Designed miniproteins, single chains, continued (5). Designs and how they scored, part 73

Each design is a single chain, and the fold is of that chain. pLDDT is the mean over its residues in the fold that is shown.

## One batch from the design tools (miniprotein)

Design m18518
Fold by ESMFold2-Fast:
Structure m18518 (fold): chain A 93 residues (1-93)
Amino acid sequence: VEEIVNIIKEIMKLPKEDQKKAFSKLLEVIRENVDEETARKIAMLLKKILNGDEETQKKAIEEVKKIFSTLDPEAQKRILEELKKIYEEIKSK
């Protein structure tokens, strides 16, 4: 879970256009690995991370961390592996 949050923080250092692309791809991965209700909550939090001020972003990251901590360990691993691939692809531009 900590590693997932750390990669999200690294994505937040990228230009806003790259952040949008990364979070869009991440949301597709999440929809494949969690129920619809959980995916909707994460989508809302990712939107807050993308568009919010620093305080809103910090709170949204804490909520994302909490949600990811409740997921099946295999789902967490799949999300982490895909998130690493997304980050490497986008930062390599």
Scores: mean pLDDT 79

Design m18519
Fold by ESMFold2-Fast:
Structure m18519 (fold): chain A 91 residues (1-91)
Amino acid sequence: NIRELAERVAEVIINKDDKLGAELLPEVVRLLTLGSEEERREFLETVYELIKGKVPHPAQDILDIANFVYGLTGDKSPVEVAEEVIKELAE
């Protein structure tokens, strides 16, 4: 369930819960590299909406997730999706 994963990832970002982040990482990597364009956008958009107003730099937090996955996998497509989400929601 993309929404439940996004809600838990938002908790990691807001609370800086590194342990929960490590537990969720395999599902986040799978979704952002193997998910459809629509599923990736839904996930990143939902995380952004949940963290906006609760963190100082929500757009950067979304980019950091995508860049972390890129660094682990060599797949840059999550970064491209994150940039699209930020264009639509941050400005």
Scores: mean pLDDT 85

Design m18520
Fold by ESMFold2-Fast:
Structure m18520 (fold): chain A 93 residues (1-93)
Amino acid sequence: METLLSLSRREQEILIAAGILGSASDTAELLGLSQATVSRTLRRLAERGLLEEREINGRRVYRATEEAAKAIEEDPELRELALKIQDRIAEKL
């Protein structure tokens, strides 16, 4: 997708991390960003059709759309970034 290549590195990191973790607060903690910054970015990514936003028991949950997941898998640079983010999550477990 041309849309993913138009994202800043920070937006790409937020997209990938939120797609794995599902929450704005966990994504903010992982990336060392404010929850406000992450929430604003997640809203824009959802508006672009890159994240699916759902409400479960009054909590907002995010996951990557099928289109976004495919675009990450097909791009070697984004795939490498996804692995790096997965490793960072594993280090906190």
Scores: mean pLDDT 80

Design m18521
Fold by ESMFold2-Fast:
Structure m18521 (fold): chain A 85 residues (1-85)
Amino acid sequence: MPTVTVKVEGKTLTITITGPSPEEAETLGRMFADSVLDAKAALSYELEVEGKTATVTIEMKSEELARRIAEDLKAGPGSFKVTVE
C-alpha cells in the first residue's frame, strides 16, 4: 500500500509518498501538488522522485493554510496510511 507522510514547518509543507513504483509515486506526488495549487493555497512546489519515493516540497501562502492542507490530507481516503509530523 502507498504510504504518505506530511510534515509542516512554518509555511513549508513536505509530502513524502512511497508507492509500488516510481511512476505511481510521481503520479501521486503530482496529484497532491496540483490539488494544493488548484486551491490557490501555495506559492510554488518542487517534486523529486528517487526510486519508488516522491518528495513534494510546497511553499504555502501562510502557516494557517499549511496546517489546514495537512489536516485535509490526513482525513483523506482510507487507502493511504497518512502520517502528519
Scores: mean pLDDT 75

Design m18522
Fold by ESMFold2-Fast:
Structure m18522 (fold): chain A 91 residues (1-91)
Amino acid sequence: MEEVFEEADAAVYILTAAVARQTVKNGGDVDEALDLLARAIANSPLPEAQREVAEMAGRIGKETGKADEVLQRLRDAGASPEAIEAAEKAA
């Protein structure tokens, strides 16, 4: 049962990252999208989910020219070294 809940939680964080990227692509508020991603990182129960969210954040940083701001927000949210590396590779 806990394993099923972990999978559901991971899916929520990954979907949150996809929504944030779509918001940016549609010309929405970039800062709001970055706040959403930072919150997802802070609340991610699984390292792999955190990595996927961070990679999406890195792509948003590249597309918006805010890569340094994205990396700082992820670090402030307590992102793992692996998640930071994924974000840097995507930027």
Scores: mean pLDDT 72

Design m18523
Fold by ESMFold2-Fast:
Structure m18523 (fold): chain A 75 residues (1-75)
Amino acid sequence: SQADRERLQQRIDDAIKRAEAAGESQGAFVLRRSRPTVLGSTLPFEQRLQYVDGIAEAALAGDVDAANDLLAQLA
């Protein structure tokens, strides 16, 4: 739904802002790259939201490899 898409986009935008504020430029880059994959995914909304949260957690922890692995699983 449109509301689900807006919620996913907002969650990604908030995560990018937090990663940038934390100096995690590579994590922020992975989060930006995740947007089309997250929004284009055939997975149910709740699972897409869990992937966004997982990518954000890894990005904020500086674990760029884990963030990329989660994005690859979704793609």
Scores: mean pLDDT 87

Design m18524
Fold by ESMFold2-Fast:
Structure m18524 (fold): chain A 71 residues (1-71)
Amino acid sequence: MVDKAVEEMAAYYKKSLEAKKKGDTKTSSLLTARSVGYAIRALGLGLDDGKIEEASKKILEAFKKVDKEAA
């Protein structure tokens, strides 16, 4: 399900930003890689449903939302 993959993507991205703020650049990098993996998964699910454009918009909006959330 695209929505679940997008949720996991956003969760890992948020954790990567938290690790970066704590000075743990290595953990931040690994968590960012996992977030990207879930983004690719969400796009694949969207392609299978013929809704890749919708999936791509959900991914972009989720990343923007995490970036705007106050620390």
Scores: mean pLDDT 80

Design m18525
Fold by ESMFold2-Fast:
Structure m18525 (fold): chain A 64 residues (1-64)
Amino acid sequence: MTEEQVKKLEEARKLKEEIDRYAQEMLKNLDSLSGDKEAREKFLKEYQKKFDELMKRYNELISE
């Protein structure tokens, strides 16, 4: 196993941790917006866009 492969795995783990943290923050913010349907829908759209970007980066990192 090369050192470059080890570094990529470590970066993938850090990015996964970042994704998990972002998901936790999403749940917390969504809960705090309880009762405001418009704000929740706007927040979810922003969240989904950023989440998709993070997942794309993660998949590129682990697929190489």
Scores: mean pLDDT 77

Design m18526
Fold by ESMFold2-Fast:
Structure m18526 (fold): chain A 75 residues (1-75)
Amino acid sequence: SLEELREEVRRVGAEALDAASEYLKKNPTPEATKKAQEVARLIREAMEALRKQDFEGVRENIERLRKLVEEIKKA
């Protein structure tokens, strides 16, 4: 449902923001700042896709956020 998809964007987005914030605090570098900005951009794109009811776009942005979180956790 649209409600379930919106809730998933909220959860994944929150996890990604927390991961990026922790990463940036431990690594105050331009590279870490770029990763944090990428997280914010993907969240905005997922929210815009939700607004447009572009379900494929939402799923793609959620998957990209999850992959970016994994990259941040490994760095």
Scores: mean pLDDT 84

Design m18527
Fold by ESMFold2-Fast:
Structure m18527 (fold): chain A 95 residues (1-95)
Amino acid sequence: FPTVDQQVTDQVNQTTASTNATMATLTAQVAATTDPARRQRLVRTAVAVVQTSVAVLDDLYAQAVQNNVSQSVVDQTQAARAQFRQQQAQLQAQA
């Protein structure tokens, strides 16, 4: 069975990869659209995607700290949280 360290690492990596892929697609769609209503809808979708990812990473961070996982896993999870919280703030400023 995977360790808690491995489980947290795998979930952080999967969440980061899927969120980055979805955000790249949404960013390209926003750049390609000239319709203000469609642009606003895409930005709101991007906010929702990032909000969901932040919530997942907040839970993973709590699990990492609670289970005394290695400091490198805690640091990796916190870095991912900080990245998406910053993206969330930037997107909310545009909505």
Scores: mean pLDDT 86

Design m18528
Fold by ESMFold2-Fast:
Structure m18528 (fold): chain A 58 residues (1-58)
Amino acid sequence: MYKKGPKEILELQKKLKEKGYDVTVDGIDNIDLRKAINKWAKDNGLPVDGIANEEYKK
């Protein structure tokens, strides 16, 4: 009933890895994913914890 969005996590992991960031594509929200989002956000001038899925999918 409390279904998460593992598809969204998987998609953003794939996009981040495709862009050369250090992530594992396994659909798990882990520290490596968080670090990659942080790095990507800084590279693109976006806030770290406020990133919409649309932004980091690109």
Scores: mean pLDDT 65

Design m18529
Fold by ESMFold2-Fast:
Structure m18529 (fold): chain A 68 residues (1-68)
Amino acid sequence: SPLSLEEILELLNEAKKKIEEGDFDEAEKLLVKVVISRPELAPYLNGGSTPEEILKGIEAAIEYLKSQ
């Protein structure tokens, strides 16, 4: 079943924390769960190649979800 909005936001915030900690493998796992549940977020989450770009993508996805 698709994850709730609250659960998606929790996963995005945890992924952001993992990127900041340098735990890129766990961050990728969390972001994959988000994209499986919310495929419309793929353009925000699949485009980053650096930690800075990935963090910007996560923040953009969070703001997009808050605007819905």
Scores: mean pLDDT 85

Design m18530
Fold by ESMFold2-Fast:
Structure m18530 (fold): chain A 115 residues (1-115)
Amino acid sequence: GEIAAEGAKVAAEGAKKAAEGAKKAAETGGEEAKENAEKAEEAAKKAEEAARKAEETKSPEYAKEAAKAAAEAANYAEKAAEAGKGEGALEAMFGGGVAAVAAGVAYTLAKLAEK
């Protein structure tokens, strides 16, 4: 059960980095970048809540929810990066990449914890 909780925590941390990068891209981007940054922040909050539940229950299902939320944060950070410019767009791309990798790791650990 602890492996699933650790994976969920990794997903939540990755989602947070995606949201932070998307927010910086929104500083130089138009409304599209701002909307995607807001959605990335919402996805990061969902990942944090799922990670908390995974720690409390040791359930792989919450680790999968955290992984899904991190993947959503990665997608919105990528869209914010495309609409943004300069250093903020680069940070959104890096944050999105970290969240995407973290989502994959969390999902894999959740699957292993089901045994």
Scores: mean pLDDT 83

Design m18531
Fold by ESMFold2-Fast:
Structure m18531 (fold): chain A 64 residues (1-64)
Amino acid sequence: IDKSLVRELAELVGVPFDPNASDEEVLAMAYEVLLLLGEDGLKILKMSDEELEERIRRAIEELR
């Protein structure tokens, strides 16, 4: 998953992002932020990396 994309989403939502986070930690952050925005946890766990990145891009655009 694109770390820059997850960082941008986290910054827009006001969640602290660790620039040294592992890929697993970045993925966990993406899940946490999407849950905070009201996404269903079971739905996001079923998403591919492509679907997750597309969902994050939509959230970024919606928050601007």
Scores: mean pLDDT 79

Design m18532
Fold by ESMFold2-Fast:
Structure m18532 (fold): chain A 67 residues (1-67)
Amino acid sequence: MEYTNVIGAGGTAPPHLPDEERRRLEQAQREAGKYAAEKIKDKNTTLDEIAKVSEEAARLFRERLAA
């Protein structure tokens, strides 16, 4: 069943996390991924640009988890 397994950059969390922490983690991953997708979508993306966007997305992910 597709409901039992959400793997990859789709914003999944380990099954062992408490529901509240899992929701927070998924929210943070989703927002960081959305940011990266929007930045990459803007133009022909070079490898250097992807690296910078990935670093920025990681920063947003950390900030969202801390908030």
Scores: mean pLDDT 64

Design m18533
Fold by ESMFold2-Fast:
Structure m18533 (fold): chain A 95 residues (1-95)
Amino acid sequence: EKLKKAEELIERYEKEKNGKDLKEAADLTLQVIEEVIESLPENSKELADKIRKASTEGAEALRKLAEELRKKGYPEELVRALELLARIQELEEEK
């Protein structure tokens, strides 16, 4: 639900260019990432550190990490959230 709302906010931002929509999409996406990491049984700190590093490296690094986690069998909502975060970073950089 949160991730679907974030996707809808990004689509609205691309049409209307309202920065509030992009900020709300980012906040929701980060909440999903945090909730999924907290639900994982082991090594949540290592995963959080990898996501933080990829986020500082840029959108392409986040997409590469998302594919790596997908291949390792991580929850699909985490993979989708990382892909969404990458898209949000690209939209922020276009300004």
Scores: mean pLDDT 81

Design m18534
Fold by ESMFold2-Fast:
Structure m18534 (fold): chain A 68 residues (1-68)
Amino acid sequence: SAAEEEKLAEASEEIERLLTRAHIEGLSMEEMQRLLEEKFGVTLPPLAPDTTPRQLHEMVMEELKKKL
């Protein structure tokens, strides 16, 4: 629905802001994962060692999509 699409778009922008802030603060990928899990109420599988911030963003979006 349009409302679900708008909510996902807003979440995507917030994830990008949080990842940018985390990068500036020098957070690890594991700390970024925890921050996003706590903020959005999602649980992600353990990250692969080569996981990028973009892939982490996409993983959070897929979990949010399942909740809507």
Scores: mean pLDDT 82

Design m18535
Fold by ESMFold2-Fast:
Structure m18535 (fold): chain A 90 residues (1-90)
Amino acid sequence: SKKELEEQMKEVSKLYVEFLAEMDDSSEEEAKELALEFMKKVLEIVPEEAKPIVEEGIEKLEKAKTKEEILKVLKDTMSKIQAVIEKLLS
């Protein structure tokens, strides 16, 4: 339902904000572990249509070496998730 999709996006957005706050004080290695944990939680929340996007994001994230690379992968993944959910809401 539309309400379920809106609640899923709200939960994902909350987790993303929490991740960004934790990442500011982390090392590169800690940031990567936090990002992978965040993405695995997102995978459990998002609708089936968005799961392949999250899975691709996880694969790209495993190859990321810097906080800048981690943020680029997450920003791209989050934008694609939002686009899928907006399409499902239309």
Scores: mean pLDDT 86

Design m18536
Fold by ESMFold2-Fast:
Structure m18536 (fold): chain A 60 residues (1-60)
Amino acid sequence: DPEIEELKKDLEETVKYVKEKAPELKDAVIEHLRGLLTLPDLPEEMKEPLEEAIKELESL
């Protein structure tokens, strides 16, 4: 699904940006991603990528 692949790329770029350029945004980004996980219309394909992104950011 092209839309899901675009969302995954955006997520990967966001994680990279926080790790490399803005580690001070880590907690705010984690809270935002946790909020996305609570959306009832979230595609199932996005659940694992979001959880892995949160885990990576929590490891900083």
Scores: mean pLDDT 82

Design m18537
Fold by ESMFold2-Fast:
Structure m18537 (fold): chain A 90 residues (1-90)
Amino acid sequence: NEDIIKKMEDYVKLAEEILKRVQALAEETGDPEVRRIAEEIQKKLDELKKILNDAKEKGVVTPEEFQKIVDLYLEIVKLARRAGELVREK
C-alpha cells in the first residue's frame, strides 16, 4: 500500500503549498476574510496530516481514509479559489 500512502503524502504537500500562498495573500492584502480562509485551510491541513500519520503508523490505508484525504484536499482547493477571487475583486 506504499503507492496509496505516497499519493496521500503528495496531497498533503500540495495542501501545504496552497496554505503558504493563501497566508502570503492574507499578509499582502490585510483582508480579514482571506486570513479567516487561511485559518480554515490550516485546520483542514491538520486533519490531512493526522489521517496520513495514522495510516503510516498502522501501515494500511482504507478506501474511506483515502477518500477523506481527497475530500479535504478538494475543500482546501475551493477555499484557496475563494481567497484568490476576493483579491481580484479589489
Scores: mean pLDDT 85

Design m18538
Fold by ESMFold2-Fast:
Structure m18538 (fold): chain A 86 residues (1-86)
Amino acid sequence: SEINELVAAGDYEKAAELAEKKAEEYKELAKKEPEKAEEYEALAWTAEKIAEILRLLAEGREEEAREFAEKALPEVEERAEKMAAL
């Protein structure tokens, strides 16, 4: 994954930009494929949360990034479980 390569390099700003781009791509796919709209909207939301975490890391705000991830992860898990049930 290009995002994972940027994270490994410590380039959190570019990683966040790619995650934001992925979120927009999934939002467009949700509009084009109504049958999979819920799946694409969940993926877009997840990509947006990853982008927010990465932006906090890029700013050196590691504690805030962790707090944000801890709040977002339960909702990510819940959405993943709903998708697995389909």
Scores: mean pLDDT 78

Design m18539
Fold by ESMFold2-Fast:
Structure m18539 (fold): chain A 64 residues (1-64)
Amino acid sequence: MTEEERKRLIEAYKKITGKEPPEDWTPGEIWLRASYYLLTGEEPPEGATPDELAERIRKAVEEM
């Protein structure tokens, strides 16, 4: 993964959530959390696993 790809994800996350993602988050984690916020309008729960976030995203899409 390139630094430009990570920077793009960080900018998208900031635009969607208004917050900067932690430096230790993976690109997949940043994408899942940003997608959760975009689809549900809510901040991901603290301590939520990637699997839990993916399930909530899937359910939100199915309910739309």
Scores: mean pLDDT 72

Design m18540
Fold by ESMFold2-Fast:
Structure m18540 (fold): chain A 57 residues (1-57)
Amino acid sequence: MIEVRARREGDEVELLVKGTPEQIDAVEGALRAAGYEIVERKKLSDTEALIRARKRP
């Protein structure tokens, strides 16, 4: 099961994603498809990543 925790900081969103590597990649892809640019992606473990994204104008 995938878990996503989101926090908004101004025009940026910080997501803590827990799941398989493929599920984490899918979340990043969904953010890009929704008009977000990926500011940063940090691998925290094999099943956890921190993604920061900014809404494109």
Scores: mean pLDDT 79

Design m18541
Fold by ESMFold2-Fast:
Structure m18541 (fold): chain A 72 residues (1-72)
Amino acid sequence: MAHQEAAEAVREAALSVPGVLDAKAFASPDGTIGVVITGASEEALEAARKNAEDAAQAHPAVKSLKVIGDLA
């Protein structure tokens, strides 16, 4: 479904950032997308957060995005 596809797009966008070690995304039926990003640096986490937000905005099924960043 569209919100699950959006969750995968958000995950891929976060993982595309150099210095991101892991990203897990999940979708709720109400259109909420959550992503947990593990990065090697705060700069990588900030870039990944921006990429995740951009990817979520590209998908009309997304009603809200929650991003959790953690340093490895």
Scores: mean pLDDT 80

Design m18542
Fold by ESMFold2-Fast:
Structure m18542 (fold): chain A 100 residues (1-100)
Amino acid sequence: MPPPMRVTLANARRLGRDGLAALRAKVEEAIAAGRPLSPLEKANAETLLDFLAELFRGSDFPEEVVARLERLLAELREAIRAQDYERALRVLDEMEGLLA
């Protein structure tokens, strides 16, 4: 396939922040309700994490920033799978800082 069009840095930051905000809202809702994410919410979170990985890889971020974001996405995925939502919020805070 031809390489996909690169996402501009400004668009990658905006879309990345929007995606992270959507994940945060679901994690915070689960914590507030004292329940784990449902199987559907977990599947939707996995799909969003896959989208964010493609977004960051196709973006104009420097390679070192992409590598950091990919490591944080992997940690976030593990935290969600482990139902460690406090860890998930810490990883989200760190990722949001990189996209500021």
Scores: mean pLDDT 84

Design m18543
Fold by ESMFold2-Fast:
Structure m18543 (fold): chain A 85 residues (1-85)
Amino acid sequence: LSKEQLDALVAESVKIVDAAMEATSYKSEGNKIKELEALIKVAEAAIAEGQVLIDVLGDTETGQKNIAHAQELLKKYQEELKKLK
């Protein structure tokens, strides 16, 4: 991996970690709605990371599989949030 490719991947990975920390914080507060909103951000960041795998690393197979999995999680969290509205 070039430094530029590694930096691009790290940038998206940091977004996932930040959103996951938000979810953990809201879970500790007992705020289920905010926890789900943060988990939605995790799924969205994971989709973006999968796109970096395709566009920057050329790993189309892994990137597409990761995007598909993250899209399923996004749908699941959105459905749970709808039940709480």
Scores: mean pLDDT 83

Design m18544
Fold by ESMFold2-Fast:
Structure m18544 (fold): chain A 89 residues (1-89)
Amino acid sequence: AREILERAVREVEEAVADLPEEVRREVVEEARRAAEELLEWVEKNPETSEEEIERGARLLVQQAVLTALIRAGRLDEARALQEEARAAL
């Protein structure tokens, strides 16, 4: 669980590397908080499957990157990311 969530935070850091420093810092901190909350939930629910944890991690990354693009004013890229997520349904 912890390893999967730490990997997700690193993926967010990499995905937002080209964005302004203030946006990167804020979004990475938000992602770390979300990962810690998900980790606490998993520790209280030890029956949680690895697949469910990986799904949660993917949603965390997608939400963080989308938020970063919106805050950075890259609205076209944010819209494209949302369309990709909808196509995966």
Scores: mean pLDDT 79

Design m18545
Fold by ESMFold2-Fast:
Structure m18545 (fold): chain A 114 residues (1-114)
Amino acid sequence: RERVLQFIDDIARALERSLPDFAAEIESLNLSPKQLKMLKIALALVMANRGRTGPVTREEFEIAKAVVLSLPPPKHVSEEEYAMLQLHTQYLYGRHPLETSVADILKDYYLQNS
């Protein structure tokens, strides 16, 4: 749907604009290219689940970081939501080539579930 495609593009754009604000923390994690891809997918899913297309928040970043590093769920996410985020992030990462854009991953995911 046109509205869903616009929402996905808005999330992808917000994520690209916001990631530089977290660059130092991402660098300190020494993530592999695969882990960095999973972080971007997890961030996009966290934003989508919250219906947000604005800048990535500290809270959203901490949730996505916890998903990628398999940490306990942070304070502001339910255990159920966190388990779903872990499952969906792993599924989407495994389903797409490493070079696939986050926008294209989300389009496949939401169009499949429409």
Scores: mean pLDDT 80

Design m18546
Fold by ESMFold2-Fast:
Structure m18546 (fold): chain A 74 residues (1-74)
Amino acid sequence: IEALEKELLRLLHELQEVASPELAAEANARISAISKEMHEKLAKAKTEEEKKQIKEEYLRRMIAVVREFLARAR
């Protein structure tokens, strides 16, 4: 999880540097929607293992979105 969080932050910083304001806003909207869904799932999770699985799946999805927008930026 920590490695996925670091990768996401690294990619987000890169996107902020290369993306237009419009492209960055679009990416942020999609990431915000995924993050909201993740928090809703986490609120219903009962075990540490369930929370870990949810975080890993949603972090991977967010990383994929940032990579998609980085490819569109350049």
Scores: mean pLDDT 80

Design m18547
Fold by ESMFold2-Fast:
Structure m18547 (fold): chain A 103 residues (1-103)
Amino acid sequence: GPSPRITSFTAPDSAKVGEKVTSTLTVSSDGDSPVEATLTIKDENGNVLGSNSLTVPAGQSGTVTVTVTPTKAGDYTATGTAVSVSDPRRQQTSTKTVKVTEP
């Protein structure tokens, strides 16, 4: 069966405290068949920031988008994971770090 494939995981490379940061995880099917997948974005502490369970048709994309407003300077690391619902061994993970500075 098809596996979910992460085609992009986007966030700004830097932001300031109090600035809205939007991150989007985009997933496709790696085959000619639809994939039913759970897409999840977690913070560095394992807290779920957003999740979406959907069927990604062949040749199309599914997404999950989250927006956070940092309250403290530092490096914010998000982990995006796409997991096949029919076979959880079929999964992909990507990591994105946003460097947050004082305003």
Scores: mean pLDDT 86

Design m18548
Fold by ESMFold2-Fast:
Structure m18548 (fold): chain A 69 residues (1-69)
Amino acid sequence: GEADEKKLGELLRKAAEAVKAGDIETALELIEQTKPLIPDEVAERLKEAARKKDLEEFERLGVLAVLQI
């Protein structure tokens, strides 16, 4: 629903900002909060992108995750 899309978007935006700041711990915690909204395998792929500091892949996966809700 729209509320879930907004919540997911906010969590992913904050996680991307944490990755940009080099705060991978915070990024991973924010991604964990997305698990009730998206499949676990998608959340794990987002965590891998965050650990690699691959913002392009992270943002690509984030868009795909929102489109699945």
Scores: mean pLDDT 82

Design m18549
Fold by ESMFold2-Fast:
Structure m18549 (fold): chain A 63 residues (1-63)
Amino acid sequence: MEHMEEVKKKTEELLKERGIEAVVSVVGDEIVAVKDGKVIRIPVTLESDPEEVAKKVVEAVEK
């Protein structure tokens, strides 16, 4: 499967579901989310669950 693309898609879907306006991109092996002056960077490995990564991004932007 296209692991990084799946992680990005899941992250974007979860952010949208929570009503959070953030820009999500993939930079190397990291998922990067930018929201109103906040930059969140979460490392992704082949063993990372896409849903788990998405939840961490949402958790970080909701702080």
Scores: mean pLDDT 77

Design m18550
Fold by ESMFold2-Fast:
Structure m18550 (fold): chain A 82 residues (1-82)
Amino acid sequence: SMEVEEESRKAVEDARRGAELAKKGKKENNPTLYAAGALLAIGGVIHAQLLAKRHPGSEAARRALEEATKYAKEAGLKVEPP
């Protein structure tokens, strides 16, 4: 559905942006920026996990979980396994 696709895009976007901010925070030794980025990225992964769990037949939700988890992992963030 369009709703699942839209939520999937938002989950990936939050994970991507959060991961970017977390990496920037680490590079610049800015703990506030790191924490804000980490929370946003983890939130994106959790959103994607919930979408995949509620819509197991959705390819969009499954791919969003894969992408969101990849971004968080690339930023060195701990997150629940998919």
Scores: mean pLDDT 85

Design m18551
Fold by ESMFold2-Fast:
Structure m18551 (fold): chain A 60 residues (1-60)
Amino acid sequence: SKNKDRVKAALTEAGGPLTVRELAERTGLPQSTVSKALKELVAAGEAVKEGNRYGLARPA
């Protein structure tokens, strides 16, 4: 979806793991929207949750 693409782009640009709040600030999306997109990305194997942060599911 459009929101997942924006979250993935923000994670790629950051070059490291981000919190939901940081992703919301970078994308301009509400934290609830970011959380939903992150759940979908994790389910698809495209993101990994590490504590309170999320990163891309690929070696940097």
Scores: mean pLDDT 81

Design m18552
Fold by ESMFold2-Fast:
Structure m18552 (fold): chain A 67 residues (1-67)
Amino acid sequence: SEYKAMDKLIEASTTDEKVAELLLEIREEVKEKKFDAEKTLERLKEYFSDETAEAVVKLVEKITKEL
């Protein structure tokens, strides 16, 4: 389930509120087939380190394939 995967991403972060809001937007973009890895990476870098942002993008790409 994409919701469960997103919830785990939120739980793994030290910034729960910011991660929750951003990941909800990303999930909607994935469902609408509007997901853009490059733009999503840039948005994530506003809240997290480059390493964390890249890890999140990879996880979202995996979730996209499960849909």
Scores: mean pLDDT 70

